# Designed miniproteins, single chains, continued (4): the designs that were tried, part 69

Each design is a single chain, and the fold is of that chain. pLDDT is the mean over its residues in the fold that is shown.

## One batch from the design tools (miniprotein)

Design m14542
Fold by ESMFold2-Fast:
Structure m14542 (fold): chain A 90 residues (1-90)
Amino acid sequence: SGLEELERLLFGPLEEAERLLEEAERALERGDRERARELVRRAEELVREAERRYEEIKSRIYIPEEVERELEERLARLRERIERLRERLE
């Protein structure tokens, strides 16, 4: 179903990106800047992939407005968090 496709292709990768960013924050707190950079890079790749898949999916299936808003808000928050961590790593 369309909802199963959304879960598999978008929500799973977004949860993984959130987990990687939490690990990056902990790495930074320990002074492991190299590990933090690698984790941020991996999270950024997952967010970019999710954004690309989201554009593809919304052209093919109807996404309820509530779900679309949740996805867009999560993507925006992840982008902001990535940017803040990148600034701290420079």
Scores: mean pLDDT 84

Design m14543
Fold by ESMFold2-Fast:
Structure m14543 (fold): chain A 84 residues (1-84)
Amino acid sequence: SVDELIARAEALLRRAEELLRQARRTGDPRLAREARRLAREALRLALEAMRAAGDDRDQILRGIGLALRAIGLEFEAELLLERL
């Protein structure tokens, strides 16, 4: 369901955010790479949720918000990896 896709994307984003915090503290590039991978997967799920939402504007807006968060986290992870 759309709600399940959104919930999965939200869980992946929370994990990616935690991994990025750990990567910044430890300087471990493996944590930053894992965060980037999870952010990319969250973006994919958010886009699937938006496609599956049909004409449900609230679900589409939730999907857009998740997609923007995922893009931001991916960029943060890539910038961190360039410095590590």
Scores: mean pLDDT 90

Design m14544
Fold by ESMFold2-Fast:
Structure m14544 (fold): chain A 73 residues (1-73)
Amino acid sequence: SVEELKRKADEALKQGKKDEAVSYYIQAGAEALRRGDYETALEYFKKALEIDPNNKVAQRGYKAAEKLLEEKK
């Protein structure tokens, strides 16, 4: 679930495992996208980018979620 992935990301971040935390936030964002929860997806991709601003997977996920959120008007 998105919540389990978030919890794993938060725990990894507490342990100083930044790469692992980024991976879990990206997975949470991707799962949120799959469910159509575009705002939640944006939040998690943004969390990944706060840790690693140059992460191309998180950058692409963020742009995808932003575009899909705009299309849902």
Scores: mean pLDDT 85

Design m14545
Fold by ESMFold2-Fast:
Structure m14545 (fold): chain A 60 residues (1-60)
Amino acid sequence: GPPSPEELRRELEQSREGSRELLEEAEELEKKGAPPSVVASKYTASNILEIAAKFLEELL
């Protein structure tokens, strides 16, 4: 069946936390002079999780 509101809230929290962790990782990698492609991949992954979180918020 469809996910429960509790399951959706858990997924929302995980998406928010994952987005934040990836953003922090991207910032640290950029600070260390990592290749731009690696930094960009982490920012992109963070943005995808932020979009997922916004979608989940609309379902609650």
Scores: mean pLDDT 85

Design m14546
Fold by ESMFold2-Fast:
Structure m14546 (fold): chain A 114 residues (1-114)
Amino acid sequence: KKDEEEAEKYLEEGKKLFEQGKLDEAIEKYEEALKLYPYYIEALINLGKVYLAQGKLLTAKNLYESALEKAKELGDKEKEAEALENLGEVYEAQGKLEKAKEYYKKAEEIRKKL
């Protein structure tokens, strides 16, 4: 299947729309990427970033937790660290500063070994 190639196209379109501030259109493109490739960690992270920008903290958290789980399953340490950093940003936005620090430290520990 050429699903991964088409998913990459949707990911790039979504990134461009997000940079233009077209948040709802960016969401649609990232959701299309994830329909084609559900394990597309980068699409999950970028979708979470859009929801975080909209202030939808619970949705962003769930997407980043899904990305973290998939990154761990695949042994992708770079994406694992990125998902942990993004979870830290969600906790910071919620005012949970101590939890945010824990997640940033976990990400830093992984990055030091890369």
Scores: mean pLDDT 88

Design m14547
Fold by ESMFold2-Fast:
Structure m14547 (fold): chain A 58 residues (1-58)
Amino acid sequence: SADERLERALAEMGRLYPPALAEARAANPNASPEERAALDNEVFRRVAREAARRVAAE
């Protein structure tokens, strides 16, 4: 169901997001607060798309 797919996507985000965020921040150690916020948002969107793709492939 759509609900089960949403829960699966949220679970995948929970697995993918923390390490992806840590990696992106480590690659940008001198980022300003504004650059960090933009980076966090980009990582979130990238991970959300990846989680959606993984669930769609199941």
Scores: mean pLDDT 84

Design m14548
Fold by ESMFold2-Fast:
Structure m14548 (fold): chain A 119 residues (1-119)
Amino acid sequence: DEEELRERIRRLIRELSDPDPEVRLRAVIRLLSLTTPETVRLVVEAGGIQPLIELLSDPDPEVREQAAIALGVLARYGAAEAIVEAGGLEPLRELESDPDPRVRAAARLALAWIEEALA
């Protein structure tokens, strides 16, 4: 049921702003698991892009890593233009200089997928 899926996506997007970093991390991972070429539209329409961009500045490096991966996957499935329009490129470029090497790798991968999708 698409309406039940929309409600699950809306709930996960709300959890991206939770004060608990473990809740935020779990929400990103669960949202990513629901993201397919067929469901990417529902994530974008529910306003998932902006909260994910905000998580690129999260104090927890694992949250930053997973948020970068999630934006890359969304770009690969058709949301690349929407991510650029929402201002996702500059925060991702800043993460290329992140102190955590996994965050840097995730940011480089996300930027590569955005570039590929827009070509």
Scores: mean pLDDT 91

Design m14549
Fold by ESMFold2-Fast:
Structure m14549 (fold): chain A 70 residues (1-70)
Amino acid sequence: LKELEEKVKEAMERLKEAIKKGDEKEAKQYRDELIRYATEALVAAGMSEEAARQAAEREVNEFEKDAKKE
């Protein structure tokens, strides 16, 4: 769980940097990684895979909106 949390944080920072640079390809790669790690972390915390994926996608979408504003 904690290892997945660390991977989520790293993917968040890399996604934010890719967005700021305008690197659409890197942003997509880090977005996909972030959703994957966040989904795994939520499943490990007791969520169903379907609910975890939807929650991860929602959180990542919100994070991207905040990153684009900055």
Scores: mean pLDDT 79

Design m14550
Fold by ESMFold2-Fast:
Order: C-alpha cells, then sequence, then structure tokens
Structure m14550 (fold): chain A 58 residues (1-58)
C-alpha cells in the first residue's frame, strides 16, 4: 500500500514517527479531495520534509 510506503519513507528520512503518521493522514485527506494518487503522495512527502526542516531550524 502506498500509504505504508509513505509512512516508512518519511520515518526513514525524518526519524519522527508522529511526522510519518501526519504524512499518511495528509495523503489520505488529499485522496478524499480528489487529488491524483501520485500528486497526493508527493505533496504529503514534501509537506513532511518541510515540517522536519522547519523543526530543525527552530
Amino acid sequence: DEAEELRERVLKATGDEELAEEAVRAYRELLERGVPAHAAYTAAALRAIGAAIDRELA
């Protein structure tokens, strides 16, 4: 499942389980809004990476 792959990918990249869960939640929300799967995946992943960077800089 793409959602599980996204969770693992974000967890490996950020080391943050909460951020990985947030990414999966965002991905599912985007799918419900009619965003294509590949775009939803990319958007959710970028959002999570952006949040991780913001946390590091704060």
Scores: mean pLDDT 80

Design m14551
Fold by ESMFold2-Fast:
Structure m14551 (fold): chain A 89 residues (1-89)
Amino acid sequence: SNEEMIEESEKLLEENEERLKKNEKNFSKEELEKLRKLIEQARKDVEYARQLYENGAPSSEVMRAAVLAQSSVSLTSMYLWVLEQEAKK
């Protein structure tokens, strides 16, 4: 459901924020700045999808926003994973 997609994105966003916090000492200042911008964009996308859902927007509009939110949090998660792998080398 749209609600489940939004909840999963909210959970992944929180997980990404915790992963960033745990890795602050292992990443460069430039990488941290880029990650913070990606997380901020993902947060805006997730909050927008939540607002559309809570306000009773058409299901198709909520779905498009939820997919964008999932894309944003997934991109951030993938970028975090790459940096975490590089930090282990």
Scores: mean pLDDT 88

Design m14552
Fold by ESMFold2-Fast:
Structure m14552 (fold): chain A 64 residues (1-64)
Amino acid sequence: MKKFLIVVDDDLEKAHKKALELHKELGPDVEVLYGAVSLEEAEKLAKELEEKFGAEVEIIDLRE
């Protein structure tokens, strides 16, 4: 099963940089996504990924 990480930040450059670091560290079995600027957007995306792929999804909020 694939694992997905969703990075949440209103600073898209910061979110992109963190996503690249996580992808490099965690390897090919973990898909790292960014672009959600709120937890509500991240939770919607997580639900879609869980329903479509049966995947484990973790949300990482970089704002605090």
Scores: mean pLDDT 77

Design m14553
Fold by ESMFold2-Fast:
Structure m14553 (fold): chain A 66 residues (1-66)
Amino acid sequence: MEAAEEALRKARPSLERALAEGKASPEVVRDGLTLELMLAGAEPEEARRRAEEAVREIQERVKRAE
């Protein structure tokens, strides 16, 4: 799962900015992270769970910044 963690780390900053700027919905961010994790070798169901957790964390950070 090292590749999946690296993919998440790499994608997170740009997706967090897109969400914060209103250029993407939470659903789009979740789907984008799910695909990145799957491309990194994660199982589809696990990739989706991890993406959902990451989106929640990103939303909390955005909320705290506002």
Scores: mean pLDDT 74

Design m14554
Fold by ESMFold2-Fast:
Order: C-alpha cells, then sequence, then structure tokens
Structure m14554 (fold): chain A 85 residues (1-85)
C-alpha cells in the first residue's frame, strides 16, 4: 500500500533528519499532501502540493535531498494510484 509506504517514509525522514530545517519544511508540505490524499481532496490540489514538495527538494542540501526525493516519489505514486481508482 503506497499510502503506508509514504507514512513510513515520512516517519523515517523525521527520525533521521528531524532537526534539519530544509527537511522540516519538506515534511510539513508532504504531511499536508498526505492529509489531502486521505481526505479525498481534489487531484489538482494534491498535485499542487507535490509541486511544492518537489521545489523544496530541488533547493535542499545534497545530504538530505535523496530522502526528500523518496518522499516526493511516494507522494506522486499515491496520487497516481488514486487517479487510477
Amino acid sequence: DVEMELLQALTEARRQFGSDAAMQAVLREAVEGLNLLLSGDSIEVQRKKLEEVRKLTAEAPEEVRPTMERVADLLERAIAAQEAA
């Protein structure tokens, strides 16, 4: 279940980099994105949140970027799975 994988990835990212300001910003947007997905909000709004996560990831330090990219990829997969349903 992609939603459970995303939740696990968010938990792992917070554990590993929870004190990093760039990671905190990405986690805030990703958690908001997950909440929109779970509440059944519009795909358009969910995609906008994904774009915000991607933008923050591109601006992030190299040390945290791979973890942020994984979170973004899982959020994108969750949105795609919802569109297919």
Scores: mean pLDDT 78

Design m14555
Fold by ESMFold2-Fast:
Structure m14555 (fold): chain A 55 residues (1-55)
Amino acid sequence: EIEELAEKMREEVQKYKEHLAAGDVEGAQAALNKATDYSLKQVKLEKERAKEKKE
């Protein structure tokens, strides 16, 4: 779940670096946007988990 999102985020960060190295700014921006989306989803899941934690 959270681990899967973190892995996908890392994959998009790697694509971002590869696009930048190739001079593909548009592709880099697309990959960065995807990495950001996965990061935000991960944070949201962690926040919801904390809200529902009843200890």
Scores: mean pLDDT 77

Design m14557
Fold by ESMFold2-Fast:
Parts: structure tokens; sequence; C-alpha cells
Structure m14557 (fold): chain A 77 residues (1-77)
């Protein structure tokens, strides 16, 4: 069933995206705790993901920026 294949692929993509978000969140928190700037954190993620497509790199960097904004708002509260 093509519908069963699409549901499995959709579920796998959602699970991979959730895992990626958790890994990014953990690493960003560690780098912030080490005193690294937003620029240094973004450059580190760029270096680690240089072998990925430009689209995938941009998606990862967008998630990193979103987490940095969230952490800044938490410190401001």
Amino acid sequence: SEEEKRRKEGKKKKEELEKLREEIEKKVKELVKEGKSEKEILEEFRKENKDKSEKEQNEILALVRAELVKLEEEEKA
C-alpha cells in the first residue's frame, strides 16, 4: 500500500526531526554554557553539517537560531 509507505515515511521523518531538535537543543545549551557567541555556535553547526545539502544546512541553522532566541527569552524572564 502506497498510503502505508507514505505514513511510515511521514512518521520516520517526524521522529528524525524531533530527535534532531532535541540534539540541537542540547548542543546549543552546552555551547551557550561554555560562553560561545551566536556566531560561533552557528559556525560550529555549519562545519559539522558541511557534507549535507544547502537546504538541510539551512534547516539546521534555522533550528539553532530558534533555540538561541528561546534561550535569550528565558534569560530575560
Scores: mean pLDDT 75

Design m14558
Fold by ESMFold2-Fast:
Structure m14558 (fold): chain A 91 residues (1-91)
Amino acid sequence: KSLILELTKQQMRFLAALTEVWLLIERRPEDHEGIRRAVADLEAVLEEFEAWFEENKEKMSPEEAEYAERLLEELRRKAEEARREAERVMA
């Protein structure tokens, strides 16, 4: 029922997936298969978060929608940064 709780849950899932990508890059850079899977998982989590936002944005106040949209923009940037670093390590 609480949109803020659901938003927090989505953000936590993203941060967990992001952390896994960075840990693999730092500690197991030779595990190219593991890194690709972790990046794919991160992208799937971000896609799920974006889909949740589109489904729920009409239920949000303008301020809540603006906050969630800015958060998604930030998370998209973090995901792209992690992807680029993963590609660099696997080169």
Scores: mean pLDDT 86

Design m14559
Fold by ESMFold2-Fast:
Formats: C-alpha cells, structure tokens, sequence
Structure m14559 (fold): chain A 118 residues (1-118)
C-alpha cells in the first residue's frame, strides 16, 4: 500500500515534469485516490490526499503558465469531482476534514480560473 502510494506519487510528478496530457495526469490521480480510499490507515490517507492536492495545484499552475485556461478549468473540475466522490465514501473524520480542505482549495482555484477566462 505505502510503496504503491509513493510509486503513484512519483509517476504523477514525472508526468507533470514531462508535460504529459491532462488525461494521463487525471488517470494517475484516480489510481492514487483508489489506493487512498482502500487504506485503513487515516494518516496514510491524509498524507496521500495532501500529495494529490499539491500535484493538482502544480498541474493547474503549469496549464495557466502555458495559457491553457480551458484545459486548466476541465482538469480542476475533474479533480474536484474525484475529491467530492472521496468525501461521500469516507467515514474517517480526519480524512473527511482533509477532503473538505482539498475541495475548498480546488473550488477557489476553479473560481479564479473562470474569472481569468472572462
């Protein structure tokens, strides 16, 4: 579990650094979320969610720097839905709090992106 989590985090970082398509990054984040939700360790789940949130922010920042606002908005919406689905399935208060924090972060970024496109 922990080794699989770290491998997916490394894969997501590599995809970001190589300028991989948004769909590949989303697919890797979905695999990361599946591992996080399967974990019975709330500390490991919180660590994974923090990593996923940081990776999502880095991906959004890169797309914005490239002027790809429509792709950044689509990516942010897809990530937001993953976090919301995770919140519906989570029963641990610490994991729920981290998901709520991640959702608030992505919602703020999405609102900023939509304003910049206007």
Amino acid sequence: MEEELDALIERAVQLLNEGAPVDEIVATLKELFELILKSKDPELQVRGLRAATALANDAIDRLVEEGKYDEAIRFAREVLELFKEGLKKSKDPQVQAELERAIANVERRLAELERLKS
Scores: mean pLDDT 81

Design m14560
Fold by ESMFold2-Fast:
Structure m14560 (fold): chain A 74 residues (1-74)
Amino acid sequence: SELAEKIREKTVELLRAAGKEEQAKKFETVAKSLLAIQPDNWENVANLGYLTLLYLGLPEVAEEFKRWVEELLK
């Protein structure tokens, strides 16, 4: 799914921009595995991205990501 891939790429971009390179690599591996099983699983990839950003202490980045996903779905 193009939507799911865009959400995955945006999460990796935001994690890298925040200096969380190792977490970005781990997220990418998990997200790619989820999408290999179910290519249209954009909701679970988005939720995983949001929670990852939030639990890494990046709540402002998590809210930015959430708003970006909401705009993407219009």
Scores: mean pLDDT 86

Design m14561
Fold by ESMFold2-Fast:
Structure m14561 (fold): chain A 119 residues (1-119)
Amino acid sequence: MEPKIEVHVLEVDGSEAAKEAALAEARALLDRWGVDPETREQLLTLVDGFVESAVRDRRRGAIIFVRSTEEAREEARRLADELAAERLAAGVDTVLTVLLDEDGRFVGADVRDAAGEAG
């Protein structure tokens, strides 16, 4: 058995065009990863809500999808956290991280916001 981690990052610039593009890209990703229809619908609802919030507030957002085997899950979580921190440091206002297993089943999600400009 060969552990595999796959990562996909979507950026949202707070425009309505970015919302449509992000949803289309998320659908294509979930199809490619063979995500279960029930989980796919749940994740697309989560993505839609996240993107709509970012667009409404004219905030920059990022969505990080990580798919891993069970044996690589700890490394996948660390990678997701690192990518989220990098995006926030680069001036993204909010990051949604989604973790999936090798079968495309939902493992967890987290939302991280920028702590403010004064650090």
Scores: mean pLDDT 79

Design m14562
Fold by ESMFold2-Fast:
Structure m14562 (fold): chain A 58 residues (1-58)
Amino acid sequence: SKRKELLKELMELGVKEVEAAVNLVIAKKEKNEEKVKEYEKKLEELEKRIKEIEEELK
């Protein structure tokens, strides 16, 4: 069902968000400006998609 697929995608996005957040902390500690920008952008894209799915599930 569409609802089951959306819930699966939401769970997968949640895992990716945790991974990206951890990598962002590491990049900041290493003072790697390029990786910081990359992971900040990735987190913004993940947050946007999560909000879209949460709205569709209402």
Scores: mean pLDDT 86

Design m14563
Fold by ESMFold2-Fast:
Structure m14563 (fold): chain A 56 residues (1-56)
Amino acid sequence: LAEIVEAIAAKELGTSAETLRRLLEAGASNREIAERLGVSVSTVSKARRAIEEARA
């Protein structure tokens, strides 16, 4: 899971795995994450689905 979060954070969102993990843990919405990282809401939604799918 950690490796997948790191890959998605760096590749899709242009941020660190720690930053992404902190935002998810804080219960931030896809819109809030998108605004903080300067990416689209759809990009965050896709990244979140990929993380949850890999977790399953």
Scores: mean pLDDT 73

Design m14564
Fold by ESMFold2-Fast:
Structure m14564 (fold): chain A 75 residues (1-75)
Amino acid sequence: MTEEEFEARKRRLISLYYRAQGLPPAESRKKAEEYLKDDEKVIEALQGLLAWAEADPRWHPDLIAEIREVIERLK
């Protein structure tokens, strides 16, 4: 995976985290851009998303795996 692909993946997952909280798409994207500058905030947000995804059987296993991969790469 390229750095560009990794940044796009982080941006998508952080946006999804905020959209899951009920934020509009544009506001969720703005939050993702703010958080991408701070790896600790990205990890915290993705750990929250992972906890929700693991608690809800409707979330796709591939998405859960993708969230875990990004968290481990940032640690």
Scores: mean pLDDT 77

Design m14565
Fold by ESMFold2-Fast:
Structure m14565 (fold): chain A 101 residues (1-101)
Amino acid sequence: SEGVEEAARGGEEGGRAGAEGGAVAGRLGGRGAMEGARSSGEGAAAGGIGGAGGYAGALVSDPAEGGREGGQGAGGGGHRGGEEGERAAAEGAREGARAGA
């Protein structure tokens, strides 16, 4: 359960670090993680979507370019919570999968 809170918070921090595209991805990550932990079968799908969103934080103008910027925020280690956002998104995806199983 603590992983869910960390995932939600890290998702928001990852969003801040990952520029505009990362902000949406971060919120999706946090929401997916919380849903996953509280729900049964649906939680795995929600958590997985949230985790994937963190990495695919795409700017609307260019999915490929947004993917690189989302990676910078979620996986590339942005200075303000990029690493925490990445860890939280991954943990949220695992929590969602575990809760859905």
Scores: mean pLDDT 42

Design m14566
Fold by ESMFold2-Fast:
Structure m14566 (fold): chain A 55 residues (1-55)
Amino acid sequence: MEVLLAALRAVREGTRAFLEMLKKNPSASQAVIDETEAGVAELEAYIAELERQLA
């Protein structure tokens, strides 16, 4: 479980960094930004639920 949680946190950090890069790119599609933001929110919620269950 700890290995999975660590992997999910790493994916979250990478996706968050990618989202910030997309927001700074004036040619980036708003649809892609919105989809990536939704994916980050779902991943953060999943991590929070796993952390809650492991507490």
Scores: mean pLDDT 80

Design m14567
Fold by ESMFold2-Fast:
Structure m14567 (fold): chain A 99 residues (1-99)
Amino acid sequence: SMESLRKSVDEDIRRLALENAPLLVELAREDPERARVVLPFVVGFAKRAAEEAIRRGDKELLRELLEALRALAEAAELLGDEETARELRELRARIEEAL
């Protein structure tokens, strides 16, 4: 069903955001040019996961996303993307208020 497909996609997006955020900090240090290409996609996945978790009141996922968003903000700062780092910190603040 379409609902079952949407649920599977949401779970995959969540997994990609949570698993890849810490790796992106490592990538930003070792290969910043490659990290600059990957960062927008992982940030996009993390933002989508955060909006879904806020909408659902999923406190467990929100706590996991706080750490992922912190790592992504660190990666953005290492790459000189201050705007993305600021947006991620603002999203973390919104999540902390929702917890």
Scores: mean pLDDT 82

Design m14568
Fold by ESMFold2-Fast:
Structure m14568 (fold): chain A 78 residues (1-78)
Amino acid sequence: SLEEAIRALDEAIRAAEAGDREEAVRHLRKGAEYAEQAGLTELAEALRALADFVERGMAPSEAVAHARHLRERAEEAL
């Protein structure tokens, strides 16, 4: 569901702020699954792309900014 995608984004943001890259990636990928199930294909693709960039070494502050933007877009879809 969309609400589950937003919750996953909140968890990803917390993990990224704590410097836990593995947890951030895990939550972003879970968020993408929930977004896809909700029919939000563009959001799901963006979440998967962000997870890949975080896994490849994207700076935590940049990851948080991107995740917050995607969370805002998810809330607008409610």
Scores: mean pLDDT 84

Design m14569
Fold by ESMFold2-Fast:
Structure m14569 (fold): chain A 83 residues (1-83)
Amino acid sequence: SVEDLLLEFRDRVNALLSPALAARFNERFDELLARLPDMSMDELRQALIELAEQINEGLDDARAAALGALLAETLRRLEALAK
C-alpha cells in the first residue's frame, strides 16, 4: 500500500539522520501522513521531494546520495501504485 511504502521510506531515511534531523524529519513526515487522505499522487510526490531537499541540506555527500537513491526508488514505486 501507499502507507506501507511511506512507512518503509521513513524508517530507511531515519537510518541516515542524526537524532536532531530525525526529530524534524519525523515531525514533517507525520504532518504529511495526516494529509495523505486529501492529497493527490502528484501532491504526495512533490511533498516527498521537498521534504528530502530540506533534509539533504543537513547531510554529507554520501548520505545525501543515499537519500536521493531512496527518494528515487520510493517515487518509482508510487508511480507503479498510481496505475
Scores: mean pLDDT 84

Design m14570
Fold by ESMFold2-Fast:
Structure m14570 (fold): chain A 76 residues (1-76)
Amino acid sequence: MSEREKAIRSTALSLEAVAAEVDLELIDANAKLMGISKEELKEELKERAKRVLEEAKELGDEHSVKLAQEVLEKLE
């Protein structure tokens, strides 16, 4: 993987983690807008955060790892 590709992936992972965090903070409004239950949205966010965590660990992106862990902790 090139340094440019690594930087792009790292940025994307951080943005995905931040988006999941924002979606979790606005979970009631987002669930209503999407027409699903809060429980269903929590499960989707948990899957997204786990994926980001795994990819960030493989990439060595400590920043994205921390962001994904924070989302997962709030979903416990």
Scores: mean pLDDT 82

Design m14571
Fold by ESMFold2-Fast:
Order: sequence, then C-alpha cells, then structure tokens
Structure m14571 (fold): chain A 62 residues (1-62)
Amino acid sequence: SEEFLKEAEERAAEAGMKGAEAAADTLLELAKEAGVKLDIKDKTDDKDISDAGGKLREHLAS
C-alpha cells in the first residue's frame, strides 16, 4: 500500500545512514513484511543493495 511504501522508504533511508549491511537487513525485513522475495547477493555491495531497494519499491508501488 502507499502508506507502507512511505514508511518503508523512511526506514530504508534511516538504515542506510547506519551502513550498507544495516540497509540490506532492513530491505530484507521490509520485503518479508510485504510478502516479497528479495535476493541481496552481497550485503556490503551498494549496487546490489540499491537494485534490491528498487525492486522492493516497484512491488510496493503496485
């Protein structure tokens, strides 16, 4: 839902400020809450984290 998407984006941004691994863990938790399967191959790779975040955002916006 739109409300969950907004909250998810805020939580992901907050975690991103704490580091790449925290951002990855938060994205995986948000995906689990939304019932979306995400795969982050490297929790320290900014590109893998960014790609996963984009994928989750696309699913939540639908």
Scores: mean pLDDT 74

Design m14573
Fold by ESMFold2-Fast:
Structure m14573 (fold): chain A 58 residues (1-58)
Amino acid sequence: MIRELAEAVKAGDRSAVEPLAKFAEELGVDPSIADYAYEHPERADELAERLEKVKELK
């Protein structure tokens, strides 16, 4: 799920970036958020919360 993908990206797992980007795209969020989480791991949890909140609204 979103949290698991965000934790993997935060840990430096590049293979989780593309699945997280797909999740964002499906929710109508800019898929570049996944690359941003990879580059800024300290913000990955915040970005995961945003995606989870958007998912709840759908």
Scores: mean pLDDT 78

Design m14574
Fold by ESMFold2-Fast:
Structure m14574 (fold): chain A 58 residues (1-58)
Amino acid sequence: LDEIAEKIGRRAVRLHLENPEEVAALSPEERIRLAGKELGVPEETIDEIVERLRRGEL
């Protein structure tokens, strides 16, 4: 999970650098969901990472 979260985080940063205006309009949770979907990560795994972020466990 942590390895997948790190890959999602890196993709989210790359998306922000490539499309800063579009990505800046998204919440941190939406950015994680977008990056995870782009990487083909299962929605269930993305939800788990988002919940960890909400709890401050990431």
Scores: mean pLDDT 74

Design m14575
Fold by ESMFold2-Fast:
Structure m14575 (fold): chain A 80 residues (1-80)
Amino acid sequence: AEEKIKKAEELVLEAERALKEGDYEKAIELAQEALKLALEALKEAEGELLLRAIGVALRAIGIRIEAALKLGDMSLAEVK
């Protein structure tokens, strides 16, 4: 469980970096992988590990939403 949480935390950091660099597609991909690992860890996690897994999952969801909105804004601007 903890090892998966650490891997998910690393992927979230990479996704945050991709988001800052304007690579929204890569940010979504990395955040999706991080979310998957965090949800898998959540099945085994208790106490502070459970809170860490939830925290990573929420951060991954936030990155996905933000990157998707940025991509959606560009697509909407192109369609208009």
Scores: mean pLDDT 77

Design m14576
Fold by ESMFold2-Fast:
Structure m14576 (fold): chain A 78 residues (1-78)
Amino acid sequence: SSSEEEERRKKLEEEIDRGVQMVAAAVALTIVRRLLPQGLDKAIAEVAEELGVDPSVIRALLAGEVEGPAEAIYEALK
């Protein structure tokens, strides 16, 4: 057993988790855009509830104020 194999496996798992989070954020943005006729705040709240994150994270993603959606999501989870 080598430390390199364990590190590669850990990095792969972290890359998969990050990819899943980014896909979830992209889906959330698409859903919010589709729900805009019902009101932006309601759409943001509904998407945030489904993803288990604070509504401020979804607002930041929509405004483009945060370059890393995963980082914003992590900071909102206290």
Scores: mean pLDDT 62

Design m14577
Fold by ESMFold2-Fast:
Structure m14577 (fold): chain A 62 residues (1-62)
Amino acid sequence: SEEEKRKELAERLVEVMAMDRSSAQKVADSVPFEKIDEVLELLDQVKAGKAQPQDVVDFIHK
C-alpha cells in the first residue's frame, strides 16, 4: 500500500541518509507515489556505495 511504502521510505531515509525521523517522514510524504520505488532503489545503491547521498536529493527535487 502507499502508506506502507511511505513508511519504508522514511525508515530508509533515517538509516541511509542519517536524517532525523521527523525530517525523514516529511520528505517521504512529499515524494510523488510514482517515484517512491526509484527513490528506495537509489537509497539501496547509496548504502552499497554505488551512488552518493546528493543523487537522492537531486532525484527527489526533479
Scores: mean pLDDT 82

